Designed miniproteins, single chains, continued (2). Designs and how they scored, part 79

Each design is a single chain, and the fold is of that chain. pLDDT is the mean over its residues in the fold that is shown.

## One batch from the design tools (miniprotein)

Design m6899
Fold by ESMFold2-Fast:
Structure m6899 (fold): chain A 94 residues (1-94)
Amino acid sequence: MEEEERERRRRELEIEIREAIARIVAGVLNTEKRQLEKEGAEEETIKKLEELAERALALDPEKPVEELNKELLELLKEADKIVKEEEEKKKKEE
């Protein structure tokens, strides 16, 4: 039974895919951060996006896929909310 070596490689690939997804999410968050920095957003807003990117990268790739996907989705939703609130704030200050 050479099954153990195949299972090990399959597990390794699954972890690698999950890590890649987390890096993509962190990349999206970092892009939003840079856009807000260009628009002169407050340091507190920038720090919140930076925290979300750090949390995405800190996620344990060995956690259940459903839990990881839920956490990554919530991070993206929180970032979207921050961006929208900043846009509305600027529009009302005019």
Scores: mean pLDDT 76

Design m6900
Fold by ESMFold2-Fast:
Structure m6900 (fold): chain A 66 residues (1-66)
Amino acid sequence: SEREERLRQVEELAREAEKAIKEKKYEEAIELLEKARELVKDDPELVAGLEKQIEAIKKAEEIGKL
């Protein structure tokens, strides 16, 4: 189904974002999660989870700037 295909894409993007975070590539991680959010924009629960992840990464990036 379309939903199952989108969920697989979101899982792939989330894995890539995790890898980017470990490499301190915060901008890349945010971009990947924003792409994932767009894929599931019709699912408020998934969108909320992704928004929380994006916010956490943005805060981590800001804390790294003295």
Scores: mean pLDDT 81

Design m6901
Fold by ESMFold2-Fast:
Structure m6901 (fold): chain A 89 residues (1-89)
Amino acid sequence: SIDELLERLRKRLEELKKKVEELKEEIRNSDAPEEEKKEMIEEMERELKIVEEMVRKAEKDRTINSVIKAEFVLLSAETNLEILKKKLE
């Protein structure tokens, strides 16, 4: 059902939010230059806002197409977090 799809989407968003906060802490505690830290954090915050907006739109529209669009944006944000995390290693 659409309600089950939206519930799974909400759970993935909450998991993404936790990963963003954890990575922000890792960035703040890293030896990277302060300017680079700021840019990385701002990038993650921009990506998260886009995901949150797309999830809200999916919840409002309640269509399979809106859920799919939110899932694509969420997957893109998750991929970008993994790339940023690897840059800190």
Scores: mean pLDDT 87

Design m6902
Fold by ESMFold2-Fast:
Structure m6902 (fold): chain A 55 residues (1-55)
Amino acid sequence: MELSPIELARLAVLKGAIYYLEKVIANPKASAEQKAKAAAEKEELEKEIEEIEKR
């Protein structure tokens, strides 16, 4: 199954956002609240990636 160029571009953006969120989660200077919000957003983005890849 081939992903379209638009879908590949969207996946790249989503993966970049996840990379940023992982940096926030791993940051010892980030508050517990910031880490929790980043983890929740990461989970939502991972679900979006899964939906795209399932096509």
Scores: mean pLDDT 80

Design m6903
Fold by ESMFold2-Fast:
Structure m6903 (fold): chain A 86 residues (1-86)
Amino acid sequence: MTVVLTFKGLTPEELTAYALYGIGLSLDGYDVEIKIEGDTLTITIKGLTEEQVQEFIDFAKELAKRGYNVTIKRDGDTLTITVEKP
């Protein structure tokens, strides 16, 4: 399975923090691709199990509880999570 994490409306400091998060996932052995476009950062994570996908869903739900605008969409084997600041 593939998870696509998209973070929108980021400051330069937040772009750095979320890019480091993606690098951290790569160091933990995940197949990670990071793309930065303006104030938007996209992290694509491939080769995930259903249990690993659930961990990313739980992470997104935690961000929603902290006041972020979170959209989760599943199309086949791809889960897209979009996170925007309140």
Scores: mean pLDDT 84

Design m6904
Fold by ESMFold2-Fast:
Structure m6904 (fold): chain A 80 residues (1-80)
Amino acid sequence: MEELLAVKDPERAEELRKEMKETLKKADEAIEKGDLEAAKKEAERLRRIAEEAEELGDDILASMAYMAAAVINLSIKRLE
């Protein structure tokens, strides 16, 4: 049974947090440039981060990543 005091694979969870931060920065840059294809790619990456975070039991990270993907997709729709 996994340690109650730790998220499953905390090292991987930390990597996902870093990847999420990098992905958010790239998404912000893409939206500012009006690059809808790049923004869509980063939103898709956020969904994958959310799915993996959910599997690791990091529900907070998963929720944040899902919300970020939704916000980016909304911004994409407004830029067309």
Scores: mean pLDDT 80

Design m6905
Fold by ESMFold2-Fast:
Structure m6905 (fold): chain A 96 residues (1-96)
Amino acid sequence: EKIGLPEWEKEMLELIAQKRYDEFLELAKEKLKAESVEEAKEKLDLVIALRGIKEVYERKGELEKAEAYEKLIEEIKERILSPEELEERLKEIAKL
């Protein structure tokens, strides 16, 4: 098993880099439940950013915060969060 980003996230980034947006959207509908290229890009960017933050907290030994970010990533993969819902999730994690 390779260290780093999951293989499907790497594939999605490669499809974006190659401007293969139809294939990117097909994969995003499966992995991120996204309905448009723009939604899929926003979800992918957010998932990658949150994964990076999770890794930083894991490295610091703040495992409760790392676990909370992992749960937020899984929620984003399952559904669209409103900006208000995302802000509330981030505020709750910040209190840990």
Scores: mean pLDDT 77

Design m6906
Fold by ESMFold2-Fast:
Structure m6906 (fold): chain A 78 residues (1-78)
Amino acid sequence: MEGIIISLEIAIKEAEELGDKETAELLRKALEYVKQGDLEGAIEYLEKAKERAEELGDFKLARGLDQIIEQLKKLIEE
């Protein structure tokens, strides 16, 4: 869980540095849900951020978010 929080904080910082306020806001919502233990809510907002990243051509961010989504899904299903 700690590693997922760090990964999300890095992704938020990178989105803010690029001026992508919408992606940063979606990622902040996902982080709030992770901290609350609502992993399904976190996944919903991460999937929205991933779709936005893909639309903007940021395939590196999209891949990073997909890895976080898969880690969260494993925590729910295991």
Scores: mean pLDDT 82

Design m6907
Fold by ESMFold2-Fast:
Structure m6907 (fold): chain A 63 residues (1-63)
Amino acid sequence: SKYDEEIEKAAEELRKDPGYKDLSEEELKKLAIVLLAAEGKISREEALKLYEEIKKEEEKKKE
């Protein structure tokens, strides 16, 4: 997806914030998706779909 690069870039910027240092990569990506949707760079519908994909990957790691 063309949004994968934008999500990764936004997650890397969030990682630099000391307040988010304890968050997993999946948690940072979920936050990045929310921020991109708030900025209008991703539609709310697309953001929700991408968010659920990250959530499923996080759940698979726990199994």
Scores: mean pLDDT 77

Design m6908
Fold by ESMFold2-Fast:
Structure m6908 (fold): chain A 84 residues (1-84)
Amino acid sequence: KKELIEEAQKLIEEGNKLFEEKKYEEAAKLYEEAIKLLEKVPEAKGLLANALRGLADAYEELGKKEKAKEYEKKAEEIEKEIEE
């Protein structure tokens, strides 16, 4: 489980760097891979929310507004659970 969290964190960090370079398709792919790993680790809600928000932002930049809103909503639902 720790290995999955560490791998997902690295994918998010690489995705963030690609996003800053405006490589939104590549960034989205890394965020998707991080989400797949974090879905197996219920304890990592904060990191999952970060990956979902990164994916939503990448889809927004790609003009995929429907997908962007879908992942934004998923991130918000996870964020609500963290404090409850």
Scores: mean pLDDT 83

Design m6909
Fold by ESMFold2-Fast:
Structure m6909 (fold): chain A 70 residues (1-70)
Amino acid sequence: MSKSEQIKEAAQAIAEIGSQAPNLSPDELQRRLKELVEEFKERYGLEIDVTLEMSPDRKSLQLTVSIRVL
């Protein structure tokens, strides 16, 4: 499997968790994202940084993801 394929797999997994965000508590969302980050770091040597920004009225959530090869 190429590094590009590994990055795509990680990005798709994170996007899937993001799609579930409206049905998850903030604590559950953070936990699931942390578990994915650790899994892909261990399996593929990827450094993943995830930033969550929620509006004060909680009507919008912005998810920013950065993926780097170690």
Scores: mean pLDDT 76

Design m6910
Fold by ESMFold2-Fast:
Structure m6910 (fold): chain A 97 residues (1-97)
Amino acid sequence: MDEIADLVVETLERLHPDSNGLFSEEQLVEATRTLLSRLPDEDQILALGLFTALLTAVDRSPSKLASKEQIREAVKQYLSRLSPEEQQRLLELVRSL
């Protein structure tokens, strides 16, 4: 779902405006901590799954940085494994950030 992928990138840019469109593992971990502190327990697994996909994208990069396009691709790949109900819930969670 392109909307969720775009919202994730926009959220990361808001949390790390000096990133210049490249995101490190440290920046993604800080974003994860911020998200998890705001979520009820039932949503934490869904959020952790998303951030595991993002961290995997960083780890696969030789520079250990993920571009906006790599983030979008990782989000879309993660979403393809989720039910429609989980996708809708994730959209609501990302919008809350």
Scores: mean pLDDT 76

Design m6911
Fold by ESMFold2-Fast:
Formats: C-alpha cells, sequence, structure tokens
Structure m6911 (fold): chain A 76 residues (1-76)
C-alpha cells in the first residue's frame, strides 16, 4: 500500500540521519516490498546502498543497489 510504503521511506531516511544503516536498509527493503514500482523507495535503497559501500559492506550494498535498479525499471 502506498501510504505504508511512504512511511517506511520516511523511517529509512530517519535511520540514515541517525547513522543506523542496518535499520535504514530494513525499512528501505520494506518500502519496496510494499510498493515495488516506487521511485522514492528505489531512491532510498540507492542511498542506503551508498552508505553500506562507504562502510565497506559491499555485498549488502550490491544487493540493495540491484533492488533499486529493479524498482526503477518497473517504475518507468
Amino acid sequence: RREEAREYVEKAKEALKKGDVDEAARYAKKAVELEPSSREGAEVLAQVALELAKQGRLDEAIELAELAAIALGKGG
């Protein structure tokens, strides 16, 4: 549902502001699960993937980047 997906996008952004990348990843994944075509969900997944990459967590960063690319492809 759109409203629930948006709530998780907001929670993911708040977690990123707190530096809690694990919470941000969880919320971002949930947002895209609820709304697979969400541009906002894909964008926050990409932001979380970038933060994971900065921390050297490359496997997780690649996973989230792939999910973001898939969501953007369906959102066209």
Scores: mean pLDDT 79

Design m6912
Fold by ESMFold2-Fast:
Structure m6912 (fold): chain A 62 residues (1-62)
Amino acid sequence: MKIIARAIEDYTAKSEEELSIKKGDILEVTDIDTETGLAKVKNLKTGEEGLVPVYLLEELER
């Protein structure tokens, strides 16, 4: 699955697997784990990849 989403607020990573994001960052979502509520994303501005909570993401495009 490939979705383009925007971060709705700032988030600081709590583990090495998570990604810190800023409000307004544009993210490519490649996977969503519904059990954990984490999305695997790539920040399109920085090129960084990691997991972020899905509730922080506003879908823009599929």
Scores: mean pLDDT 80

Design m6913
Fold by ESMFold2-Fast:
Structure m6913 (fold): chain A 77 residues (1-77)
Amino acid sequence: AEEYVVKAGEALRNGDYETAIEYAKKALEIDPNNADAHYLLGIAYAKMGKKDEAEKYAQKVEELGDTLGARRVKKLI
């Protein structure tokens, strides 16, 4: 799970949002409650202009206890 989170973060830094989404989704297949993976999905969707998807993942990040991560995603949309 953590290996995929790292790869998703690297793809996000490189502006490869679709690759970031694929790796973050793979992390969630291993650990469905991985807050970092939900956070990276929120950021990637926000960067792609997919506001509804970004908001969904921001909500999940907040439910998992990462209020700062959720707020950061919400600022992008």
Scores: mean pLDDT 84

Design m6915
Fold by ESMFold2-Fast:
Structure m6915 (fold): chain A 70 residues (1-70)
Amino acid sequence: MMTYLLTFEKPLSADELQALEDVVAGLGGSIEPTADPKQYRVTLPDEEAKELLMEYLKKRGINATIEPLA
């Protein structure tokens, strides 16, 4: 498993966050908030799950960056 910092261009609405939490859980991962409302820590099982998450965000028109945490 790998932990990533997911940064959004805009804060997510409550509905968008719930949908994101459901997608991450479906990928076998977990998501937790940070002090920044635009940033979340996401733990995913593999690189394929990360690519599926990024494709989901792209299809929804949500601008985000993802970077590995040490």
Scores: mean pLDDT 83

Design m6916
Fold by ESMFold2-Fast:
Structure m6916 (fold): chain A 59 residues (1-59)
Amino acid sequence: SKKEEILKRIREAKPGDISAVDGKRPADLVAKDEKTGKEYPVSVEDYEELKKFKFSAEP
């Protein structure tokens, strides 16, 4: 579903590309995968979406 699409995109995306799109620091924009607990650099858009899905998908 949409949550899986976003997570997969982030995992496969190159860190430099995502950071450059927003012009923000990579460290300011990271998402945590509840499955692995790993952190991935993300865009502002994906960061906000992941917050919603992470809380909803966990249960």
Scores: mean pLDDT 54

Design m6917
Fold by ESMFold2-Fast:
Structure m6917 (fold): chain A 65 residues (1-65)
Amino acid sequence: METDRTLFLIAALELINKNGKITESEAQDIIDRLKVSKELAEEVLSEIRKNGYLTKDQLIELLSK
Protein backbone atom coordinates (compact mmCIF):
# COMPACT_ATOMS: atom_id res chain seq x y z
CA MET A 1 0.00 0.00 0.00
CA GLU A 2 1.26 3.49 -0.88
CA THR A 3 1.20 6.17 1.83
CA ASP A 4 -0.11 9.70 1.15
CA ARG A 5 3.50 10.92 1.49
CA THR A 6 4.83 8.44 -1.10
CA LEU A 7 2.04 9.15 -3.60
CA PHE A 8 2.47 12.93 -3.21
CA LEU A 9 6.27 12.62 -3.56
CA ILE A 10 5.97 10.65 -6.84
CA ALA A 11 3.48 13.13 -8.37
CA ALA A 12 5.39 16.22 -7.18
CA LEU A 13 8.75 14.90 -8.47
CA GLU A 14 7.15 14.48 -11.93
CA LEU A 15 6.36 18.23 -11.97
CA ILE A 16 9.76 19.22 -10.52
CA ASN A 17 11.45 17.18 -13.27
CA LYS A 18 9.58 19.32 -15.86
CA ASN A 19 10.05 22.85 -14.38
CA GLY A 20 12.56 22.54 -11.49
CA LYS A 21 10.04 23.38 -8.74
CA ILE A 22 6.48 22.91 -7.50
CA THR A 23 4.20 25.89 -6.74
CA GLU A 24 1.25 26.15 -4.31
CA SER A 25 -1.33 25.78 -7.12
CA GLU A 26 0.43 22.70 -8.54
CA ALA A 27 0.68 21.13 -5.06
CA GLN A 28 -3.04 21.88 -4.45
CA ASP A 29 -3.96 20.08 -7.71
CA ILE A 30 -1.99 16.98 -6.60
CA ILE A 31 -3.55 17.12 -3.10
CA ASP A 32 -7.07 17.26 -4.60
CA ARG A 33 -6.36 14.51 -7.18
CA LEU A 34 -4.80 12.06 -4.69
CA LYS A 35 -7.17 12.97 -1.80
CA VAL A 36 -4.20 13.65 0.46
CA SER A 37 -4.92 13.95 4.21
CA LYS A 38 -5.58 17.44 5.63
CA GLU A 39 -2.54 17.08 7.91
CA LEU A 40 -0.15 16.34 5.03
CA ALA A 41 -1.81 18.96 2.79
CA GLU A 42 -1.31 21.73 5.40
CA GLU A 43 2.30 20.58 6.04
CA VAL A 44 3.16 20.83 2.32
CA LEU A 45 1.24 24.06 1.66
CA SER A 46 2.71 25.84 4.71
CA GLU A 47 6.25 24.97 3.53
CA ILE A 48 5.51 26.25 -0.01
CA ARG A 49 4.05 29.49 1.43
CA LYS A 50 7.37 30.25 3.20
CA ASN A 51 9.26 30.51 -0.14
CA GLY A 52 6.52 30.43 -2.83
CA TYR A 53 7.68 27.01 -4.14
CA LEU A 54 9.50 23.77 -3.24
CA THR A 55 12.61 22.37 -4.95
CA LYS A 56 13.38 18.63 -5.20
CA ASP A 57 15.71 18.73 -2.16
CA GLN A 58 13.20 20.68 -0.04
CA LEU A 59 10.38 18.29 -0.98
CA ILE A 60 12.42 15.16 -0.16
CA GLU A 61 13.53 16.63 3.20
CA LEU A 62 9.93 17.64 4.10
CA LEU A 63 8.42 14.22 3.25
CA SER A 64 11.23 12.19 4.89
CA LYS A 65 10.32 13.62 8.33
Scores: mean pLDDT 79

Design m6918
Fold by ESMFold2-Fast:
Structure m6918 (fold): chain A 58 residues (1-58)
Amino acid sequence: KKELIEEYQKLVEEYIKKTNASEEEKEILNLSLDKAIEGGLDLEEFKKNLEEEIELRK
């Protein structure tokens, strides 16, 4: 569980760096990630979406 969370946080950080997201957007993304994990959202789906976004933004 903890290792999964760390992987998603890394993906979010990469996404933020690639898109040059503001600090407010960064906080929103982290909050959404925490809620998604606690709420039982499909983490694999979330990861796939982020990876696709990063690839698009390259």
Scores: mean pLDDT 66

Design m6919
Fold by ESMFold2-Fast:
Structure m6919 (fold): chain A 67 residues (1-67)
Amino acid sequence: MAEELLKKAEEIVKQVKDPNLSPFEKETLVAFAVMLLALAKRDPTASPEQIAKLEKLVDEAIELVKK
């Protein structure tokens, strides 16, 4: 399951790079990515490497929207 959450987070990062999205839409996508990270941290089958990669993707999405 962490693998699917990771793939979904990668799609969110790609979407927040889209210049046609409004700031509000980008903020909503970031909130969703944060939710995915919380779910992955609660998954006992998630590896530390998968969690770290997901955290990095969430941080990237936040930086793209908040900067």
Scores: mean pLDDT 78

Design m6920
Fold by ESMFold2-Fast:
Formats: sequence, C-alpha cells, structure tokens
Structure m6920 (fold): chain A 68 residues (1-68)
Amino acid sequence: SEEERRKIQEEIAEGLAKGYVESQGYTVLDAKVVKLTDTEAVALVKTTEGTFRVTYDRTSKTFTIEKI
C-alpha cells in the first residue's frame, strides 16, 4: 500500500540521517523524520552535542546538516 511504502521510506530516511550524523563524529541518541516528499526528507537527530536538522536529497543522495 501507499501507507506501507511511506513507512519504509521514513525508516530508510531515518537510518540514513542517523548514519550521516554518526559519520560526522556525533553520538546519536534519537532521530525522527519530520518531513518526507518525493525529492527530500528532513529529520531531527538528537546527539550528545545537541540536536541537528538533517536534510536529505533523495535523488542526489546528498545531506545538509544544521545545528538547532
């Protein structure tokens, strides 16, 4: 179903956001996807150093990270 597809996409986006933040040297405590479209996903990733907004371009597989 479309709902199941969205859930899978959210799980993938969450995993990618967590992995990216970990690759930048942070210890991830939690993550949630707050926006998901056909072209981008946005996740809030909580770390020991604070919370980051991670924007993921689904077509180019590129990340932008911003501390909030």
Scores: mean pLDDT 83

Design m6921
Fold by ESMFold2-Fast:
Structure m6921 (fold): chain A 70 residues (1-70)
Amino acid sequence: DELIREAREILERAGVSPEDIETIIDLLRNAKDPASYTALAIHLTALLIEGRLTEEEYERLVEIMKKAVA
């Protein structure tokens, strides 16, 4: 859907590998599962700490993650 497309576009623009993008998208699709939500949060935070995501990109991905759970 549109949230998945937006998340993919952000990750592709950030230069995240296709393998990591598919892992993150799969976790996002399963975000209502607590284990998947935790794993997704860890992956996004790691990308931010590594400087691979900007703070703006990270904040938008966190908003998408919250919408996927709502």
Scores: mean pLDDT 85

Design m6922
Fold by ESMFold2-Fast:
Structure m6922 (fold): chain A 61 residues (1-61)
Amino acid sequence: GSGARAVAVKDFEARAPEELTLKKGEEVRVLGTLEDGRLLVEVLATGRVGIVPAEYLEAAA
């Protein structure tokens, strides 16, 4: 199972409406994992929800 919190380790730029733009250092809550390894996340500071590749996130301690 995914951890409850993660941090963006690098900038990600959304390419589709369902994707979420992230800046390095933003904290997110992992809501779910998609079959292809992408994560559905919520940005803690803003409440924005969207899909990001798992490689852009690491578990927050």
Scores: mean pLDDT 79

Design m6923
Fold by ESMFold2-Fast:
Structure m6923 (fold): chain A 79 residues (1-79)
Amino acid sequence: MEENIERALELVEKAGVLVALRESGERAKQILELLSKAAKALEEGNIEEAIKLLQEARTLVTDPRVAELIDEAIRLLEE
């Protein structure tokens, strides 16, 4: 579980970097806020909250690279 949390956190951080580099405007700002909240939930061990926040972020994402990172993070957390 802890290893999956650590890897999911790395994927969330990578997604945030890509959003900052490739996205702009209000949508990018909302995605970054949701990813930040998800990272905090993961650090606290609140897996259910992290999954919900990542799913919400995923609905806003249009970049396939960002989408793939978020989808992988969710899969690791649902193991």
Scores: mean pLDDT 83

Design m6924
Fold by ESMFold2-Fast:
Structure m6924 (fold): chain A 93 residues (1-93)
Amino acid sequence: MEKLEQAKEHLEKGKEYMEKGDYEKAIEHFEKAIELGDKKIQAEALFNLGLVYAALGDYEKAIEYLEKAIELEPENEMLKLLLEQVKAEKQAA
């Protein structure tokens, strides 16, 4: 099986588990997508890990993963907006 195709499948499954609220399985699949994927897949998986950790209330990890995603996609304004939102939630917690 091609590594890139495996990465795409893991990214898709991670999103499915995240939507179902199974964050442990979502994290596992996003981590595999990062290991096997290209920069685009890695950025998307890192972004989704940021969302998962924010949903779990782990704002420190959420910020870490969003900053890593921004490093790969510095032109993505939506990632920067989400990072600012998560930082605000951390201050309120």
Scores: mean pLDDT 85

Design m6925
Fold by ESMFold2-Fast:
Structure m6925 (fold): chain A 86 residues (1-86)
Amino acid sequence: AAVRSVRVTVEGTTVTVEIDAAPDALAAAVRAAVEAAAAVPGVTGVDVTRQTEDHVVLRVTAASEEAARAAGEAIEAALRALDAAS
Protein backbone atom coordinates (compact mmCIF):
# COMPACT_ATOMS: atom_id res chain seq x y z
CA ALA A 1 0.00 0.00 0.00
CA ALA A 2 1.18 3.55 -0.79
CA VAL A 3 0.08 4.68 2.68
CA ARG A 4 2.45 3.03 5.20
CA SER A 5 0.82 4.12 8.47
CA VAL A 6 -1.92 6.37 9.82
CA ARG A 7 -2.43 7.35 13.46
CA VAL A 8 -5.50 9.31 14.54
CA THR A 9 -5.55 10.54 18.15
CA VAL A 10 -8.58 12.29 19.66
CA GLU A 11 -7.95 14.39 22.80
CA GLY A 12 -10.86 16.54 23.95
CA THR A 13 -11.75 18.88 21.06
CA THR A 14 -8.50 18.23 19.13
CA VAL A 15 -7.67 15.47 16.63
CA THR A 16 -4.03 14.75 15.68
CA VAL A 17 -3.55 12.88 12.40
CA GLU A 18 -0.12 11.46 11.54
CA ILE A 19 0.35 10.06 8.02
CA ASP A 20 3.38 8.19 6.65
CA ALA A 21 3.19 7.59 2.90
CA ALA A 22 5.27 7.50 -0.28
CA PRO A 23 5.76 11.13 -1.45
CA ASP A 24 3.45 10.72 -4.48
CA ALA A 25 0.68 9.25 -2.27
CA LEU A 26 1.11 11.73 0.60
CA ALA A 27 -0.64 14.64 -1.17
CA ALA A 28 -3.72 12.48 -1.93
CA ALA A 29 -3.83 11.19 1.67
CA VAL A 30 -3.58 14.73 3.12
CA ARG A 31 -6.32 15.94 0.75
CA ALA A 32 -8.62 13.04 1.73
CA ALA A 33 -8.06 13.68 5.46
CA VAL A 34 -8.66 17.46 5.14
CA GLU A 35 -11.85 16.97 3.07
CA ALA A 36 -13.19 14.35 5.49
CA ALA A 37 -12.54 16.63 8.49
CA ALA A 38 -14.06 19.73 6.81
CA ALA A 39 -17.27 17.79 6.04
CA VAL A 40 -17.94 17.17 9.77
CA PRO A 41 -20.30 19.72 11.43
CA GLY A 42 -18.48 21.43 14.30
CA VAL A 43 -14.95 21.23 12.86
CA THR A 44 -13.50 24.75 13.19
CA GLY A 45 -9.99 24.33 11.82
CA VAL A 46 -7.55 22.01 10.06
CA ASP A 47 -3.84 22.90 10.21
CA VAL A 48 -0.71 21.23 8.84
CA THR A 49 1.61 21.33 11.88
CA ARG A 50 4.51 19.34 10.39
CA GLN A 51 5.37 18.33 6.81
CA THR A 52 8.28 16.35 5.35
CA GLU A 53 8.64 14.46 2.03
CA ASP A 54 6.93 11.30 3.40
CA HIS A 55 5.27 12.43 6.67
CA VAL A 56 2.54 14.93 7.61
CA VAL A 57 0.96 15.85 10.94
CA LEU A 58 -2.47 17.51 10.85
CA ARG A 59 -4.24 19.18 13.76
CA VAL A 60 -8.04 19.30 13.59
CA THR A 61 -9.89 21.60 16.01
CA ALA A 62 -13.58 21.11 16.79
CA ALA A 63 -16.25 23.00 18.73
CA SER A 64 -17.06 19.90 20.85
CA GLU A 65 -15.65 16.51 21.87
CA GLU A 66 -18.46 14.86 19.89
CA ALA A 67 -17.43 16.73 16.72
CA ALA A 68 -13.76 15.79 17.33
CA ARG A 69 -14.67 12.08 17.62
CA ALA A 70 -16.81 12.29 14.47
CA ALA A 71 -13.92 13.99 12.61
CA GLY A 72 -11.47 11.29 13.74
CA GLU A 73 -13.82 8.53 12.54
CA ALA A 74 -14.43 10.29 9.19
CA ILE A 75 -10.67 10.76 8.61
CA GLU A 76 -9.93 7.08 9.37
CA ALA A 77 -12.73 5.95 7.02
CA ALA A 78 -11.56 8.27 4.20
CA LEU A 79 -7.93 7.09 4.48
CA ARG A 80 -8.99 3.41 4.53
CA ALA A 81 -11.11 4.00 1.40
CA LEU A 82 -8.21 5.77 -0.35
CA ASP A 83 -5.80 2.90 0.46
CA ALA A 84 -8.37 0.30 -0.76
CA ALA A 85 -8.77 2.24 -4.06
CA SER A 86 -4.99 2.29 -4.64
Scores: mean pLDDT 83

Design m6926
Fold by ESMFold2-Fast:
Structure m6926 (fold): chain A 84 residues (1-84)
Amino acid sequence: SLADETRNLLKKLLKEKESQERLDEAQELAKEGRVQEAADLYVEAAEEAKEPEGLEHEITVALVRMIVAIFGLEQKMPELMAAL
């Protein structure tokens, strides 16, 4: 299932400890003209920057939201978020 693939992808990203660098890539994408893709990602990261201790968990949520948007699973987003 697509939700299962999303979770598996997140496991790899977190295991490699590259999830934080993904946020930097979002800024790079915005500069290259992919602003609509990066906007939600780095905006949400900025809002959560106030709680650095909780940021690790919030990064996972932000990544899921971004992946769900890319895959076009807007109607499945609530179930996917609850599964995390």
Scores: mean pLDDT 53

Design m6927
Fold by ESMFold2-Fast:
Structure m6927 (fold): chain A 97 residues (1-97)
Amino acid sequence: GLEEARELLERARELLRRIEAGELSAEEALRELEELLREAERLLRTSEDPEVRELAREALELVLRAALEVLRRTEDKELILRAIGLALRAIGLLFEA
């Protein structure tokens, strides 16, 4: 519900901050981003509350930004492909929302 959506948004903000600060490896960042993406998708699929949907959408925008930041910071081909896949998934969900 609304509390879960607020927590998701705050987790997304903190994760982006940690990535920008260099506090996480690309692999660790992608793992946490994949979890946040799944939680945002679940909220958008299961909630008709416009406030929950708006917060989940804002969290997805931060997940997209964070995935692009990981992409900018890694030279590992496998991690690059994972970051691209995650970014495309986030974009798809934003257009469906």
Scores: mean pLDDT 88

Design m6929
Fold by ESMFold2-Fast:
Structure m6929 (fold): chain A 61 residues (1-61)
Amino acid sequence: SRRRLLRDALVKGGVPESVAEEIAEAAVAGDLERATRLLAEAMGLSLPKARQALEALLTLV
């Protein structure tokens, strides 16, 4: 599923599995604001950088 592919990509990228699952759920549900915030917190990124990374990952799944 798209959710699982996104979760697996996030884990491979260094996001902890529990957080990666939350990010994937939020992103698949269309809650990009929540997904971006969680990714920024998990990876130590700024919100704009996290949004760019999330959008790039979404093109792969």
Scores: mean pLDDT 86

Design m6930
Fold by ESMFold2-Fast:
Structure m6930 (fold): chain A 77 residues (1-77)
Amino acid sequence: NLEKGEELEKKAEEAFEKGDGETAIKLYVQSAKEYEKAGDLEKAAEAYRKAAALAFMMGNDELAQELEKRAEELEKK
């Protein structure tokens, strides 16, 4: 559901603004999954990349690389 994906992205932005990067990452990943269910693979890839960027900023390089790979896989479909 595109609308649910957009709501989750907004919640992720709010969590990041409040200093809760862990919650922001989780919400961006949930948003990406909702976009995948809706068939919008481009928006799903963007949401995974936003989560990856936050994971990298927080020092979790392994999670950042995993999320970036997931985004690349969706863009190849």
Scores: mean pLDDT 85

Design m6931
Fold by ESMFold2-Fast:
Structure m6931 (fold): chain A 69 residues (1-69)
Amino acid sequence: SDQIKQQAIDKVKEALKKSGKLSQEQIDAVGQRVGQLSTDTNQALLDAYEESEKALEQAGLELGKSIEK
């Protein structure tokens, strides 16, 4: 659902902001990409958060690499 997508976007953006590894523009781009993913993928991101913030951070960074052109 859209609610699951928004939760995944918010959690990924928060984890990336805490990491300090990306600019605000890069974090926003990753958030937009997360919103374009399937609900199943967004649920998997939320499940990763249950394991650790670092796992979610790494997932967000990997998504950022897939956006890079």
Scores: mean pLDDT 72

Design m6932
Fold by ESMFold2-Fast:
Structure m6932 (fold): chain A 82 residues (1-82)
Amino acid sequence: STEERYTLILVLLFSAESEVDFALENREKLSEEELEKIIRNVREVIEEIRRLVEETPELPEELKKKIEEQIEEIEKKVEELE
């Protein structure tokens, strides 16, 4: 269902944002290897979200826009870690 897929997208968005926020808050405690792993994981989750959006054409355009805006915010945070 569209609602089920939207819920999954929201869970994945929260997961990605939580991971990148954790890395930003704990930068001084994390090794370069740990940071690279977090960056890779967050990017993989973002790609999964984009795939789910593409596979859900019935999702309202307004919600697709909000999802993309949230992805852009997360990507900006990822760039701060690099």
Scores: mean pLDDT 87

Design m6933
Fold by ESMFold2-Fast:
Structure m6933 (fold): chain A 55 residues (1-55)
Amino acid sequence: SLEEVAQELVELAKKYNLTPEQVDRLVETYQKAVEEGKSKEQILEEIKKVIDEFL
């Protein structure tokens, strides 16, 4: 569910000690993917790719 994806996003932000600006980018990625009708698995993959770009 989308609620599960939102919870995963919060956990990833905590795990990687993301800045507010990095969290905003994850939220934008999440919102865009939801609007495009992507699955939970696809949304999580895109979020992980964005986090990898921060590292």
Scores: mean pLDDT 79

Design m6934
Fold by ESMFold2-Fast:
Structure m6934 (fold): chain A 80 residues (1-80)
Amino acid sequence: SMEEERRAKAERLLDLAVEISNRAEQLYKQGKTELSPEVKKLLEEAIRLARELGIKVNESEDPYLTAGVLAVAAATLLVL
């Protein structure tokens, strides 16, 4: 059903946002200010999924803020 597809996308978005946040934290602890190409690709996929779910995404120059907003939005969809 469409509800099952929407839920699967929301769960995928939450998983991506959590992974991005964890990887970004590891890079920060290593003194790195730039995200790896792999993390950037995950962020692009998360933004695409968010838009498919009708979530308005205002991309910040700070990818950590963007990932946090996406995690909150995805969690909200999953509890509604």
Scores: mean pLDDT 75

Design m6935
Fold by ESMFold2-Fast:
Structure m6935 (fold): chain A 66 residues (1-66)
Amino acid sequence: IEQALRVALLAVRRGDRDKAIEYLKKALSDPNVTEEQKKLLTEAIEAVRNGDYDRAIELLEKALEL
């Protein structure tokens, strides 16, 4: 899960919308993802869709701290 979150965070930081959503969805499908991380990842996907990359970064950093 930590590697999947880091890869998603990198894509978000690069502003690559399609890759960011792809990797965020992969992180959601990780067998080790927690319910709290699922909530943060779902919000991060919506933030990316809305063009709010700063919020998506904050949500992913919070998920990595869990």
Scores: mean pLDDT 81

